# Ledger of designs, part 89: designed miniproteins, single chains

Each design is a single chain, and the fold is of that chain. pLDDT is the mean over its residues in the fold that is shown.

## One batch from the design tools (miniprotein)

Design m3265
Fold by ESMFold2-Fast:
Structure m3265 (fold): chain A 71 residues (1-71)
Amino acid sequence: PSDEEIDAAVEILALSVDLTTAKNQGLEEEARLAQEGLDRAVKAFDAGNYPEARRIAEEARREVLKLYEEK
């Protein structure tokens, strides 16, 4: 795999962990944002758009973390 593919895969995996954590903690809005981000990132990854997949996953993770801090 390319470095871009590996970087994107790592960020997608990290976002999937964020989703699982949010679901386990009953954090519905955080889980929704993580799921939406994950769906979009995976679609970009499947299309071979690795830089875009990484960007989407990173943005979704930032949005989820910001929402945690606003509680």
Scores: mean pLDDT 84

Design m3266
Fold by ESMFold2-Fast:
Structure m3266 (fold): chain A 79 residues (1-79)
Amino acid sequence: PSKKEILAEEWVAMGRMARWLGLAETALRALERALELAIEAESERVLRDVREEARDLAERFPEYRERLEELIERAEEAL
């Protein structure tokens, strides 16, 4: 994998950990960064991971649903 793909994977992992810790804004920002890197790396796998993690985050923090739906749409467009 490229350096960008590895970094994107690390941001996805950070987002997941932040979600488990209840840090919604931190998790959202981590997934936004992961999305940017995944698009640049053309990594379908990481784009799918971002979509899945954003969906899980929206279920836990429905108050962030609108921003997370936008993130999911961007990931789907890049797939």
Scores: mean pLDDT 86

Design m3268
Fold by ESMFold2-Fast:
Structure m3268 (fold): chain A 58 residues (1-58)
Amino acid sequence: MEASDEAIRYAVELVREGKSLEDIVRELQEKFGLSPEEARRVAEAAREHPDAILEQLE
């Protein structure tokens, strides 16, 4: 996996702020340099399972 713990936490924060999936994908690419595929995967996981994805960081 290419996404850092920081990128995952940031994606969950954007979901809680009510950002769209497309906005989250864009922000992850801009801030963390993720590929479009990686950003989409992280954004989708954060939207579907925010608590579960955060728990995976521990």
Scores: mean pLDDT 75

Design m3269
Fold by ESMFold2-Fast:
Structure m3269 (fold): chain A 58 residues (1-58)
Amino acid sequence: STPEQLEERARRALENTDRAAETTARYFEERGQPPPDRERVREAARRGIEARLRDELA
């Protein structure tokens, strides 16, 4: 894969990460638990995406 394709994939994944953070917050809210910090969830997802992209580039 080209770096440009990987960058585009990363952008889409980050956008989907926002949805995942919202879904996670709803899940906790439905169970009456305090929602996790949205930024913490996003940061964890971003690190995972970056790790996967670096592994694919290697």
Scores: mean pLDDT 69

Design m3270
Fold by ESMFold2-Fast:
Structure m3270 (fold): chain A 89 residues (1-89)
Amino acid sequence: SSMEEARKEALKLLEEEKPSLKKEVDLDLLLKLDDVVRNFSPERVLEFIKENKGKLTILEAELIEAMLNGDYAKMGEVMSKLYPLLEKA
């Protein structure tokens, strides 16, 4: 399916981004990611990665990977770290 193809491509692109992941969260990027999370689909995640190449942070990449894998426990863990940063905006 197109969703499975988008998920596979998103995971591949995310793996390619891992060596360049930043430690400091970008608030503008976090706001864009929040929109993707609220309206989740593999296609939206794929587009987000393509549009933000070289800009992803470790926590944002971990959240995306957890979402693509359906790892709800990991999603909750990462979101608990990102949410306070979004509220400070």
Scores: mean pLDDT 80

Design m3271
Fold by ESMFold2-Fast:
Structure m3271 (fold): chain A 97 residues (1-97)
Amino acid sequence: SVEELLAEARRLLAEARAALAAGDVDRAVELLEEALEKLKEAAKLLNDEELVRELDILKGLLDIARGLERITGEDQTAILERILEQVEALLEELEAA
């Protein structure tokens, strides 16, 4: 159900935030990727093509952030925090609908 997918996404996002705060970037990326997949499944069940597109863009940004480990860890963390904020905002919008 959509409600179960949103509840699981909330749990995954909370865990991703905790991992990022602990400096566990690899774990934060893994959890964000899982949360995006749950939200994308929920968006597809709701037939929300615009939201699916927004989630695909966030996944693309997450893939870019994963590659930035060679530049600076600070830049990677900042991008991951921004992605996390955007995913949390989309989840809140879905829960309000």
Scores: mean pLDDT 83

Design m3272
Fold by ESMFold2-Fast:
Structure m3272 (fold): chain A 112 residues (1-112)
Amino acid sequence: NEKEKVMEQLEKDLIERLRELGIPQEVIDLIREKLKSLSFEERGELLARLINEIVKAEEEGLSPEELERRILNIIRGYPTVKSVTPEQRELFKKHSGLTEEQIDEAIAILNS
């Protein structure tokens, strides 16, 4: 599946970038577990949100500790797939503020 391969590459690239930025392994493990628990669409939304936070961190010159705090807040905001209703998923999609175009842009950024 071409879309799954793209998603796996995005996850790998995100994890490698987080390590470069000094994010602890425990936080990376939490990200991986959260991504594993989500639907394909929810994984894309979370990945795009995390990529946006990395971009902001680089633009703002954020410390690794501040970036870690922001990432943890994002992860805590995403429930497991089994714990969400369709209405909650729609709410998360709206609160993430991410469009399909923003997800595509996030893919392009990680692949650049």
Scores: mean pLDDT 69

Design m3273
Fold by ESMFold2-Fast:
Structure m3273 (fold): chain A 55 residues (1-55)
Amino acid sequence: MSPEQQEIQKMMSEIEEAIDAGDLKKAEELLNEAKKKFPHLSESFNLHYQYLLEQ
């Protein structure tokens, strides 16, 4: 797995953990940081975030 893929996976895990803890402000901040760092994946991050919120 590439360093980029490892970092993305870590960021997604942190977002999921924040959502599970009920800290939606932190989850949104982490999402925005991920989108800023990987703008080419912005749409994918938004879709995954919405999916997590449905759970």
Scores: mean pLDDT 80

Design m3274
Fold by ESMFold2-Fast:
Structure m3274 (fold): chain A 114 residues (1-114)
Amino acid sequence: SKIREELEKLVGKEIAEQILKFLEAFHERKPVTMGGKVIYPSNKRSAIYEFLRALAELLGDRISEKAKEMLSLGTKVEELLKKVIGKSPEELNEDPSLLTEEDLLKIVKALLEL
C-alpha cells in the first residue's frame, strides 16, 4: 500500500503498523493495543480520542507541546479532524468505514506540522 509506505517514512514501521491495526480494529469494533494501551472501538465516542492520545505518546518529541495539548481537549480534537479530514467523531461513530488509511496519513502529517 502506498499509504503504508508513506506512514512508514514519516513515523517508522512499528508506529505505522500500530496505526493501521487501529484502523482494522476500528472498522471491526475489536480491541487493539496501541502505545501499550488497550483501545476499545466499541466505545466509539472515546476510541478516536484514545487513538489520538496514544499516537501523541508514540510520536513523543516529534510533535510540539501545542499539538499534545490540543489532543487533550475534545473540542480541539473535533476541530482538528474536521479541518484535516472533513469528518467528525460523531460521523465516524455512526459509520466507522468512513475512516480511511488516507485520513490517518493526513492526521499524522497535520500533527507533525503543528
Scores: mean pLDDT 83

Design m3275
Fold by ESMFold2-Fast:
Structure m3275 (fold): chain A 65 residues (1-65)
Amino acid sequence: AAAQLLEEVKAAIAKYVATKSREEARRLADKVIEQAAEMLRAAGASEEEVRRVVEEARKFLDEAL
């Protein structure tokens, strides 16, 4: 489910923010977000749903930095 994938992405972002530099955390987070978006598209999610998940993950990253 998109909600479960979003929670996993947020957990990965939180770990990166806690353990990496700001620059490296952003780089790794961007990769995880892109991978999640592709997984959702492959699963048949709408572009609107993909954008919503990406926006929520990016907002979480910005708030955690």
Scores: mean pLDDT 83

Design m3276
Fold by ESMFold2-Fast:
Structure m3276 (fold): chain A 59 residues (1-59)
Amino acid sequence: MTEEIVKEVREFILNSPDVELAMTIVEDAVKEISKTDEEAAKKVMEAARKAAEEKLAKE
């Protein structure tokens, strides 16, 4: 479900020691999701960007 993917992506970004690498992995996954569900891909990408911004604000 999209909500589960969003939660996993946020946890992945927030717990990653390398935000840039984590974002690259998420972007790759979003490209695959967009092939079947473009709206879900947008939600996942938005959640990842928000998590990255939160983590970068602490750095």
Scores: mean pLDDT 78

Design m3277
Fold by ESMFold2-Fast:
Structure m3277 (fold): chain A 92 residues (1-92)
Amino acid sequence: SDQIRQAAAELEKRFADKGYKAKVEIKGDTLTITLEGLSVTQITGLALRAIGLEIDGYSVEVEIKGDRITITIRGLSDQQQLDLLQGLIDSV
């Protein structure tokens, strides 16, 4: 939806404004978030959030390479995509 695309763009902008490289991609029910230039504390916080989503029943993949994290979440409704993106926007 336009609203999901706008939320993804806002999240990318917020990370860019803080000096990070962010890419947020939506493909059907799959949300992929890639963040670069992160501290160990930021990576740890994001990884713990991803574990929380897996515990809540979401299908989550996490890949960490140096200062980069890629989080892939599958099987999301449009509302779940919006809620996750808004939660990240509010935490940045």
Scores: mean pLDDT 82

Design m3278
Fold by ESMFold2-Fast:
Structure m3278 (fold): chain A 79 residues (1-79)
Amino acid sequence: MEKLIEEHEELVKKMGEVVLDESLSPEERLRKGKELARRAAELALEYLKPLVGEEEAERLAKEGLERALAEIEKAVAAL
């Protein structure tokens, strides 16, 4: 479980780096950021299942993904 949490934290860090990367076009930032957000949600689902059960884990992972996607779009649009 700790390894999945660490991998999730690394993906979130990479997502932030991609979204703020001035060398990338807004389109590339959105594409790469959203891909990392989806991977982070998949990992969150896996480590949350043993903690809160499958149904609640799926709900939390979905809400987390939707929030991450909205923040990525907002951050890129602000540039």
Scores: mean pLDDT 80

Design m3279
Fold by ESMFold2-Fast:
Structure m3279 (fold): chain A 84 residues (1-84)
Amino acid sequence: AKGALFDGMLAFYNGDYDTAIKYFEEAIKEDPNNALAHLYLGAAYYNKGDLETALKYFQKAVELDPTNEDARRALALVQADLAA
């Protein structure tokens, strides 16, 4: 649905990462080039400890919107975590 990104963000801020993932995946199904949906999906996986999946979505978020500083910082942080 068109509101899936916002519903996902609400679930994310409430700490419900499983529900957030479902909504962000729905947002990506509706708009595969939605950079914010990829960023938040990566963040939800990061918070669940799935760093490899988070890396893939953060890379895609930066590819879709390279001007987004939050996406670039998230990518750098998950790369550092994976290198540690």
Scores: mean pLDDT 87

Design m3280
Fold by ESMFold2-Fast:
Structure m3280 (fold): chain A 74 residues (1-74)
Amino acid sequence: EPIVLSDEEKEKIRKSVEAWVKEVEATLSPAEAVRALRMLIAYLRQESKKMSPESQKFYEEIIRELEERRKELE
């Protein structure tokens, strides 16, 4: 059964991802942060496959933002 995310759940996911990225950028070298971001992006792509089409669009937006951050560190 596809998972449908509420606006509150989307906000919690965004905040969790942003907090994780901030910690990674603060604690790891740029090269290590790039590897960590690639792993998170791969994980989120797999998770998005479980989501409803509308919730998949939310994950696609988060993934795009993470790919932009990864490019800034390269």
Scores: mean pLDDT 84

Design m3281
Fold by ESMFold2-Fast:
Structure m3281 (fold): chain A 65 residues (1-65)
Amino acid sequence: SSMAKEVEERALTIATLVGVDAEVEVSNGEVTVTIHGASPEKAEFLAELLKKEGEKLGMKVTVKE
């Protein structure tokens, strides 16, 4: 969906700004973000931020390492 793509673009932008490598997958209107090499504190911060961005667009966002 167009909203899933918007979440994907926001997730990639946020990861770049925070200085973290991330992969984004979109399936069945859900967005999964995989974070590589982040500290636990940075991963938690990103997970909360990305979930909030998803909520704004009515999308489910899952964050994993």
Scores: mean pLDDT 80

Design m3282
Fold by ESMFold2-Fast:
Structure m3282 (fold): chain A 65 residues (1-65)
Amino acid sequence: ISKETALAIEIIGEGIELGISAKVRFENNTFYVELEMDDEEKVKKLIERAEKIAKEFGFELKIIL
């Protein structure tokens, strides 16, 4: 499994735990995470976790709402 796939799985997993649907795309060393603003507090928590994971994997993260 590539680092990109591992990061995508981690982010999607965090979304599932929070009950948020997240779509993840990878382009030019950047991960794009598309989210719906259904629950602002949960979305913020997911963004914070995703940013931490992306930093650990060495990728840039962009959030799309």
Scores: mean pLDDT 76

Design m3283
Fold by ESMFold2-Fast:
Structure m3283 (fold): chain A 75 residues (1-75)
Amino acid sequence: SKISEIKITEEQKKALNEAVRRIIEEGDRLGVPASKVVAAIMQLVADALNGYSVEEIKKRADEIIEELRKEAEQR
């Protein structure tokens, strides 16, 4: 089988796109700085490219959203 280190599956792409949308919407709602939101998204993309499963992408997105909520409460 032909394997690519930088390729993600369609299922992973769908999960990642949904996760990115949720992170952007929550960051905007909470008034978190755009730089923090972008950094979180870039980290999630890197994790997905490093072979995160769909479930791992969803779990990491939930963790990021929780971190953004906590960050907003501390500001």
Scores: mean pLDDT 77

Design m3284
Fold by ESMFold2-Fast:
Structure m3284 (fold): chain A 63 residues (1-63)
Amino acid sequence: SELEEEYRALAEAAERLGDAFEKLGDLELAAKHYRAAARHYAAAGEPEKAAEALARAEALAAK
């Protein structure tokens, strides 16, 4: 659906921000954006991508 495509685009944008902050060493902001990506992927009906984004956020939060 159109709404699912919008959520997928939001998830991809959040994932790119997470990647950028991780490269800068800002692990707190990276984790925040990966969690946002996970929520948006879940809303888009992409549970596997949501789980991957959440796992990445949790790994960064453990540091």
Scores: mean pLDDT 87

Design m3286
Fold by ESMFold2-Fast:
Structure m3286 (fold): chain A 63 residues (1-63)
Amino acid sequence: AVGLLGKAGEDYTPKTPEELAVKKGDILLIEEVVDENWVRARNLKTGEVGLVPKSVLTAAGPG
């Protein structure tokens, strides 16, 4: 399978147009790891794609 699922542990408000808006509890599909602190992810609730800090994420998946 391609991609890893993460769950937002907190709300995140985009600071640039390339960043992803997330709400606490949203499930994200991690498409790529950009660096040690940032991933590019798709919010499965909204369908939007963007950059999100890894610190916002906890490990989760459809269970």
Scores: mean pLDDT 76

Design m3287
Fold by ESMFold2-Fast:
Structure m3287 (fold): chain A 73 residues (1-73)
Amino acid sequence: SEIEKEIKELEELREKLRKETEERIKELEEKLKKSKDEEEKKRLRMEIEIEEGTLATMEAMIDWNIKKLKEKK
């Protein structure tokens, strides 16, 4: 089924985005742990929040598309 293929591709995209975001967050957390500057720590925490928020938005959009495709079955 074409719909099943599209759902699988969207699920794979979601997994890829999660992994890439988790890797970037891990790097930012390591920088945060090593930093001694409070302004840099504040910036790094903000960057982590932006990464988390971006992933949440992208996942919500992908999940909405998957739901719409499943409704066509």
Scores: mean pLDDT 87

Design m3288
Fold by ESMFold2-Fast:
Structure m3288 (fold): chain A 60 residues (1-60)
Amino acid sequence: MLSGEQLLEEAKEIISRLLKQGFTEEEAIERAAKYLQEKYGLSPETARTIAVLALYELKK
């Protein structure tokens, strides 16, 4: 299993790319969460939490 730090960095990369493609912040969160669920088998709650934290860190 990947460390939480590695999952967060991957989510940040995904969200950054989606925002550059013109997706809204909410759409980027939903798509990143779905990707993490499918690739790593994370629960919906965990995947969404990581995606939200990734967006928050990108805004700092």
Scores: mean pLDDT 82

Design m3289
Fold by ESMFold2-Fast:
Structure m3289 (fold): chain A 77 residues (1-77)
Amino acid sequence: MEEKKEEAKKYLEKAEEYYKKGLEALKAGDYEKAIEYAEKAIEYAEKALELDPELMEAGILLGMSLLLLGVAKLLSK
């Protein structure tokens, strides 16, 4: 249980890092990078939830990353 919670925290940290990079790319008008970073944030947030389903922060970050992805895709057209 302890190892899985530690791994989940590491994935959460990576998801947060990519979410932040995605927002920075979106603000810069780099919609392609915003999409790439949002997809990475989603991937890592999902991995965190698989390891610790009670990690609410990962669930919230997953939802925010999905919204970021949708916005970036709409603006990239």
Scores: mean pLDDT 86

Design m3290
Fold by ESMFold2-Fast:
Structure m3290 (fold): chain A 103 residues (1-103)
Amino acid sequence: MTRVAGLVGGPEEVIAFAFDAEGRLLGVGSAGAADPEAAVENALADAAARGGTPALILLTGPDSVDLDAVAAALSAKYGIPVVAVRGVPLSQLPALARELLAA
C-alpha cells in the first residue's frame, strides 16, 4: 500500500490498527488527537465485527500527542499490547505487527 499522510502522522487525528496473533489486520479505528482511547475502541469494535480476536494494536498520530504514554496506559486497560508507531508506511504495518508478536 502507498503511504497516506492523512492516516499516518496526520494533524489532529489518531489511528489504531488491530491485528490478530498471525499479524493479520482485523480492524482500524480513528479519532481526534484529544481522544486516542476512542481510536483504540473503534479499532476493537471493527475487529469484533470481523469475528477476529485482536492480539496487538498499533497506534499512530501527530507528534503533538505522547503516543508512547497513551499506548502504555491503554495496554494496561485493555490487556492487549498497544504500541506507538511513527513514520511507518501503512504497507509495513503488518510486517511490524508480526515482528512485535514474535518478540
Scores: mean pLDDT 76

Design m3291
Fold by ESMFold2-Fast:
Structure m3291 (fold): chain A 69 residues (1-69)
Amino acid sequence: MSDEELAKKAEELIKEAEKLAKEGRFEEAGQMLHEADKLIEQIKDEKKKEELLKRLREVSRIGMRVATE
């Protein structure tokens, strides 16, 4: 799979995770973020990888704001 295909698929998973997290479906959002992370780790382009990791962290932060210790 090319870096372009990996990035596209990861972006779609991150968008789904964001929607799920905003709906309070954190378990499903976490699954989507986990799959996105696996795809991002396969990307060889460091700049593209960093951009996607930043986006993944932003969506993860949405869930963390509502999480209780």
Scores: mean pLDDT 76

Design m3292
Fold by ESMFold2-Fast:
Structure m3292 (fold): chain A 75 residues (1-75)
Amino acid sequence: KREELIKKINELSDKAYELRQSGAPKEEIDKINIEIKELEAKLSGNSYLRTQVEIDKAFLEGEEKAEELAEKLSK
């Protein structure tokens, strides 16, 4: 329900703020920000925001997968 989505967005926003204050890596903060945008897209029903979140996730996931493949090739 909408109330649960709003609560989750607020919890993730607080977590992102704590990570920024603690000097956590930008990649960790970016992952949480993408998660927040995904929940916001669900709450608003905005298909454009959903597509943008998918693209952002694909870039992060693709880079990590490319690194895994490179490690296997270096064996």
Scores: mean pLDDT 71

Design m3293
Fold by ESMFold2-Fast:
Structure m3293 (fold): chain A 80 residues (1-80)
Amino acid sequence: KAEELLKKAEEAEKNGDYKTAAELYRQSGEIYEKEKNYELAAEAYRNSARMYRQLGDFETAEEELKKAAEALEKAAEQKR
């Protein structure tokens, strides 16, 4: 589940494996989004973006931030 991928992403980040962490955070976000846990999806996408910035991959980081923003919009709609 998304929580298991998130834990693996955190461990990869701790070990300096930013590429693996970025991919695992992205996968966690995608699963949270399918489960309609949009706030957790947005957080996961933001963490993925942070990892891509550590790698100097600013273009992919921007794509992940866009996914996070879209997830936050969906989260706001759920709270209405």
Scores: mean pLDDT 85

Design m3294
Fold by ESMFold2-Fast:
Structure m3294 (fold): chain A 62 residues (1-62)
Amino acid sequence: SKLEEIVKKINELAKKRGDFFVETWEEAVEKIREYMKELGVSDEEIEQLLAHLRERAAALAA
């Protein structure tokens, strides 16, 4: 899905930048916002994507 492609690109960008590991979901959300804006994603799409990522993260943690 397009969501999975965006997540993969964010992870690749973080790795290439030598970015520090984030420990909380809130810290991850801020990093995701920064990377998505660089990828040209609109603020509205970012909020929808973050909601979907939160749901997916909760499901994986269960």
Scores: mean pLDDT 66

Design m3295
Fold by ESMFold2-Fast:
Structure m3295 (fold): chain A 82 residues (1-82)
Amino acid sequence: VDELLERAVELTEQGVRAAEAGDYERAVELLREAERLLKEAHELAKGDEEKEKKVKEALGRMLEAIRALSEAALAAVAAAAE
């Protein structure tokens, strides 16, 4: 579980960096892979309060990254529409 969570966090950080660089396609791919790992970690963490807490923390970081990406993408679409 811990290794899956560490990989998910690393991929999330890479996704944020890709988005900051304007590479939204790569950011989405990296975040999608992180999401897959978080799903697997969540299944393995079921019934273990400490592991479930770690999964929730990783999910929080991923949601922040997704929100940042979504806001950047929405701003780009709004700029293109005007």
Scores: mean pLDDT 72

Design m3296
Fold by ESMFold2-Fast:
Structure m3296 (fold): chain A 60 residues (1-60)
Amino acid sequence: MKVLRPSPEFRERYPVLAEAIHGKTVEEAIELLMEQTGLSREEARRIVERMVEQGLLEEV
């Protein structure tokens, strides 16, 4: 099972969110973003996918 590891850039910009997301799956990170931001699942998924695509979050 792949889990998320925040990049140094992500940790510097969003330290609280980085700690919350570290070691979580993509689905768990989506649930966290929905809870923290009030965004829909679709919008939260787009954000997480973009962060992975940009190298801000790494799947390990």
Scores: mean pLDDT 83

Design m3297
Fold by ESMFold2-Fast:
Structure m3297 (fold): chain A 75 residues (1-75)
Amino acid sequence: KIEKVVEAVKKALLEGGASEETAKKIGEDVKRYLEQNPDASAEEAGDAVRQIASRYVDKETADKAGEAAKKALEE
C-alpha cells in the first residue's frame, strides 16, 4: 500500500533528523513516484526513494529512507 510506504519513509527521515516540512515534501515525491510506477519492485522503489531523499537530506538518512520503503513493500 502506497500510504504505508510513505509513512515508513517519513518516519525514517524524521528519525534521521529531517524536519517535518522536509519529510512531508519527500513523502509527496515518493507517493507520486509510486503512483506512476505501480509495478516497481521493492528494490526499485527503495533505490528511487534513496535518490529522491538524497536531494534534501544526508546520504545515511537517504539510505535509511530507501531501506524503509523497500521493507514496507516487502511486508
Scores: mean pLDDT 84

Design m3298
Fold by ESMFold2-Fast:
Structure m3298 (fold): chain A 68 residues (1-68)
Amino acid sequence: MNTDLADVAPLIEQLSSPDPEVRLEAARQLGLIGDERAIPALERVVKEDPSEEVREAAREALEQIGST
């Protein structure tokens, strides 16, 4: 019964979008979902993303997932 209530795989893929707004929304949604499959992709965004806003959203998402 560990079923996702939302699509996680497309959101993880969106973290690699050329559009920073798309990456920002994907990071935020992944944090709300709390799926651990997003952790490696979010950690990469925190380290490598050129957008400060996207990095901050990914960091907040990691905190939400880690609170499980």
Scores: mean pLDDT 76

Design m3299
Fold by ESMFold2-Fast:
Parts: C-alpha cells; structure tokens; sequence
Structure m3299 (fold): chain A 106 residues (1-106)
C-alpha cells in the first residue's frame, strides 16, 4: 500500500541517522511483514533482537512470521521465547497452541 511504502521511506531515513535504534529496526520488520516480504521482515526483526533481546513483541512477531512461512518448529521456539518474557500473554499462548496443533497434524 502507498501508506506502507511511505512508512518504509521514513524508517529507512531514520535508520541512516540512528543505526542502533531498536524501534526503527523493529518497525522496518513490521512494515516488511505487512507487505508480505517475510524474509526481509525476519532480517529486520533479528537485527532488532540483537539490540534488545528482551523484546517480547519482537520475539512474538518473529514467531508469527515463521509460522506464516510454515516453519513451525522455529515458530514454536520463538513464541516460547516471547511467552518466557511475558507469561500472561494470552495472544502468544493462543498462537503457540495453534502452531503446536498444526505441527502435530503434519
């Protein structure tokens, strides 16, 4: 979408000025995921996690991207990482249960 492409340009400019900003790397991952560019989304989320390995939301989103690619074992690993950081996250528990059921059926 035009809105996502514009957001992408804003974030790329921000990254040039602040290359070690977790939020910019994380938001680039989100924009690429929204554009369906899952491999690029993974790269940006992985870089965000290098800067902040305690980011619940980055682990959760990484798990969702892997699940969307059908990489269910990796998805479970990253969703469990998110759940360890926030054990009360009902959304993560729901996605983990869904991915575990998909893996058991495969």
Amino acid sequence: SAALEEKLKELEERLKKEPDDFGTWFNLGRVYAALGKLEEAIEYYEKALELNPDSFLAWFNLGLVYAKQGKLEEAIEYLRKALALDPDASDVRAELAKVEAELAAS
Scores: mean pLDDT 89

Design m3300
Fold by ESMFold2-Fast:
Structure m3300 (fold): chain A 75 residues (1-75)
Amino acid sequence: ADSEAAAYFTAGGLWEVAADVLRELGYPDEQVAEAYRIAAENYRKSAELDTDPEIAAYNRQKAEELERKAREVEA
């Protein structure tokens, strides 16, 4: 569980950075939004697997923030 939670957390962070880079390079908003959604999904999966309720809550909030960013990019 810990290694899987950590892997999803790391993937979430990498996809968030990728989304920021894609946005900076002027990629289509749909591709940038998709990268943010993938990041959000990874943080959400990390939260589901993490046994620490405080870390799980943080990762859920992070996923919600990234989903909001995805919607803002497409607007």
Scores: mean pLDDT 86

Design m3301
Fold by ESMFold2-Fast:
Structure m3301 (fold): chain A 60 residues (1-60)
Amino acid sequence: MILTPEQKELLEKALEELLELIKNGFDNEKAQELIKKVSEETGLSVDEIVEKIREIYKKK
């Protein structure tokens, strides 16, 4: 796999935060801020992060 352990940990934390946002009523602004933060920390594009979160969610 192409992800580093650090990138994978950040994506898993982002997934947990997104699931909490969905559970408590979707907040688009908070979701965008979270994805942007993970993008900056991992060096992945926003689109790549969305795709990787989707992959992790489906596997879980």
Scores: mean pLDDT 71

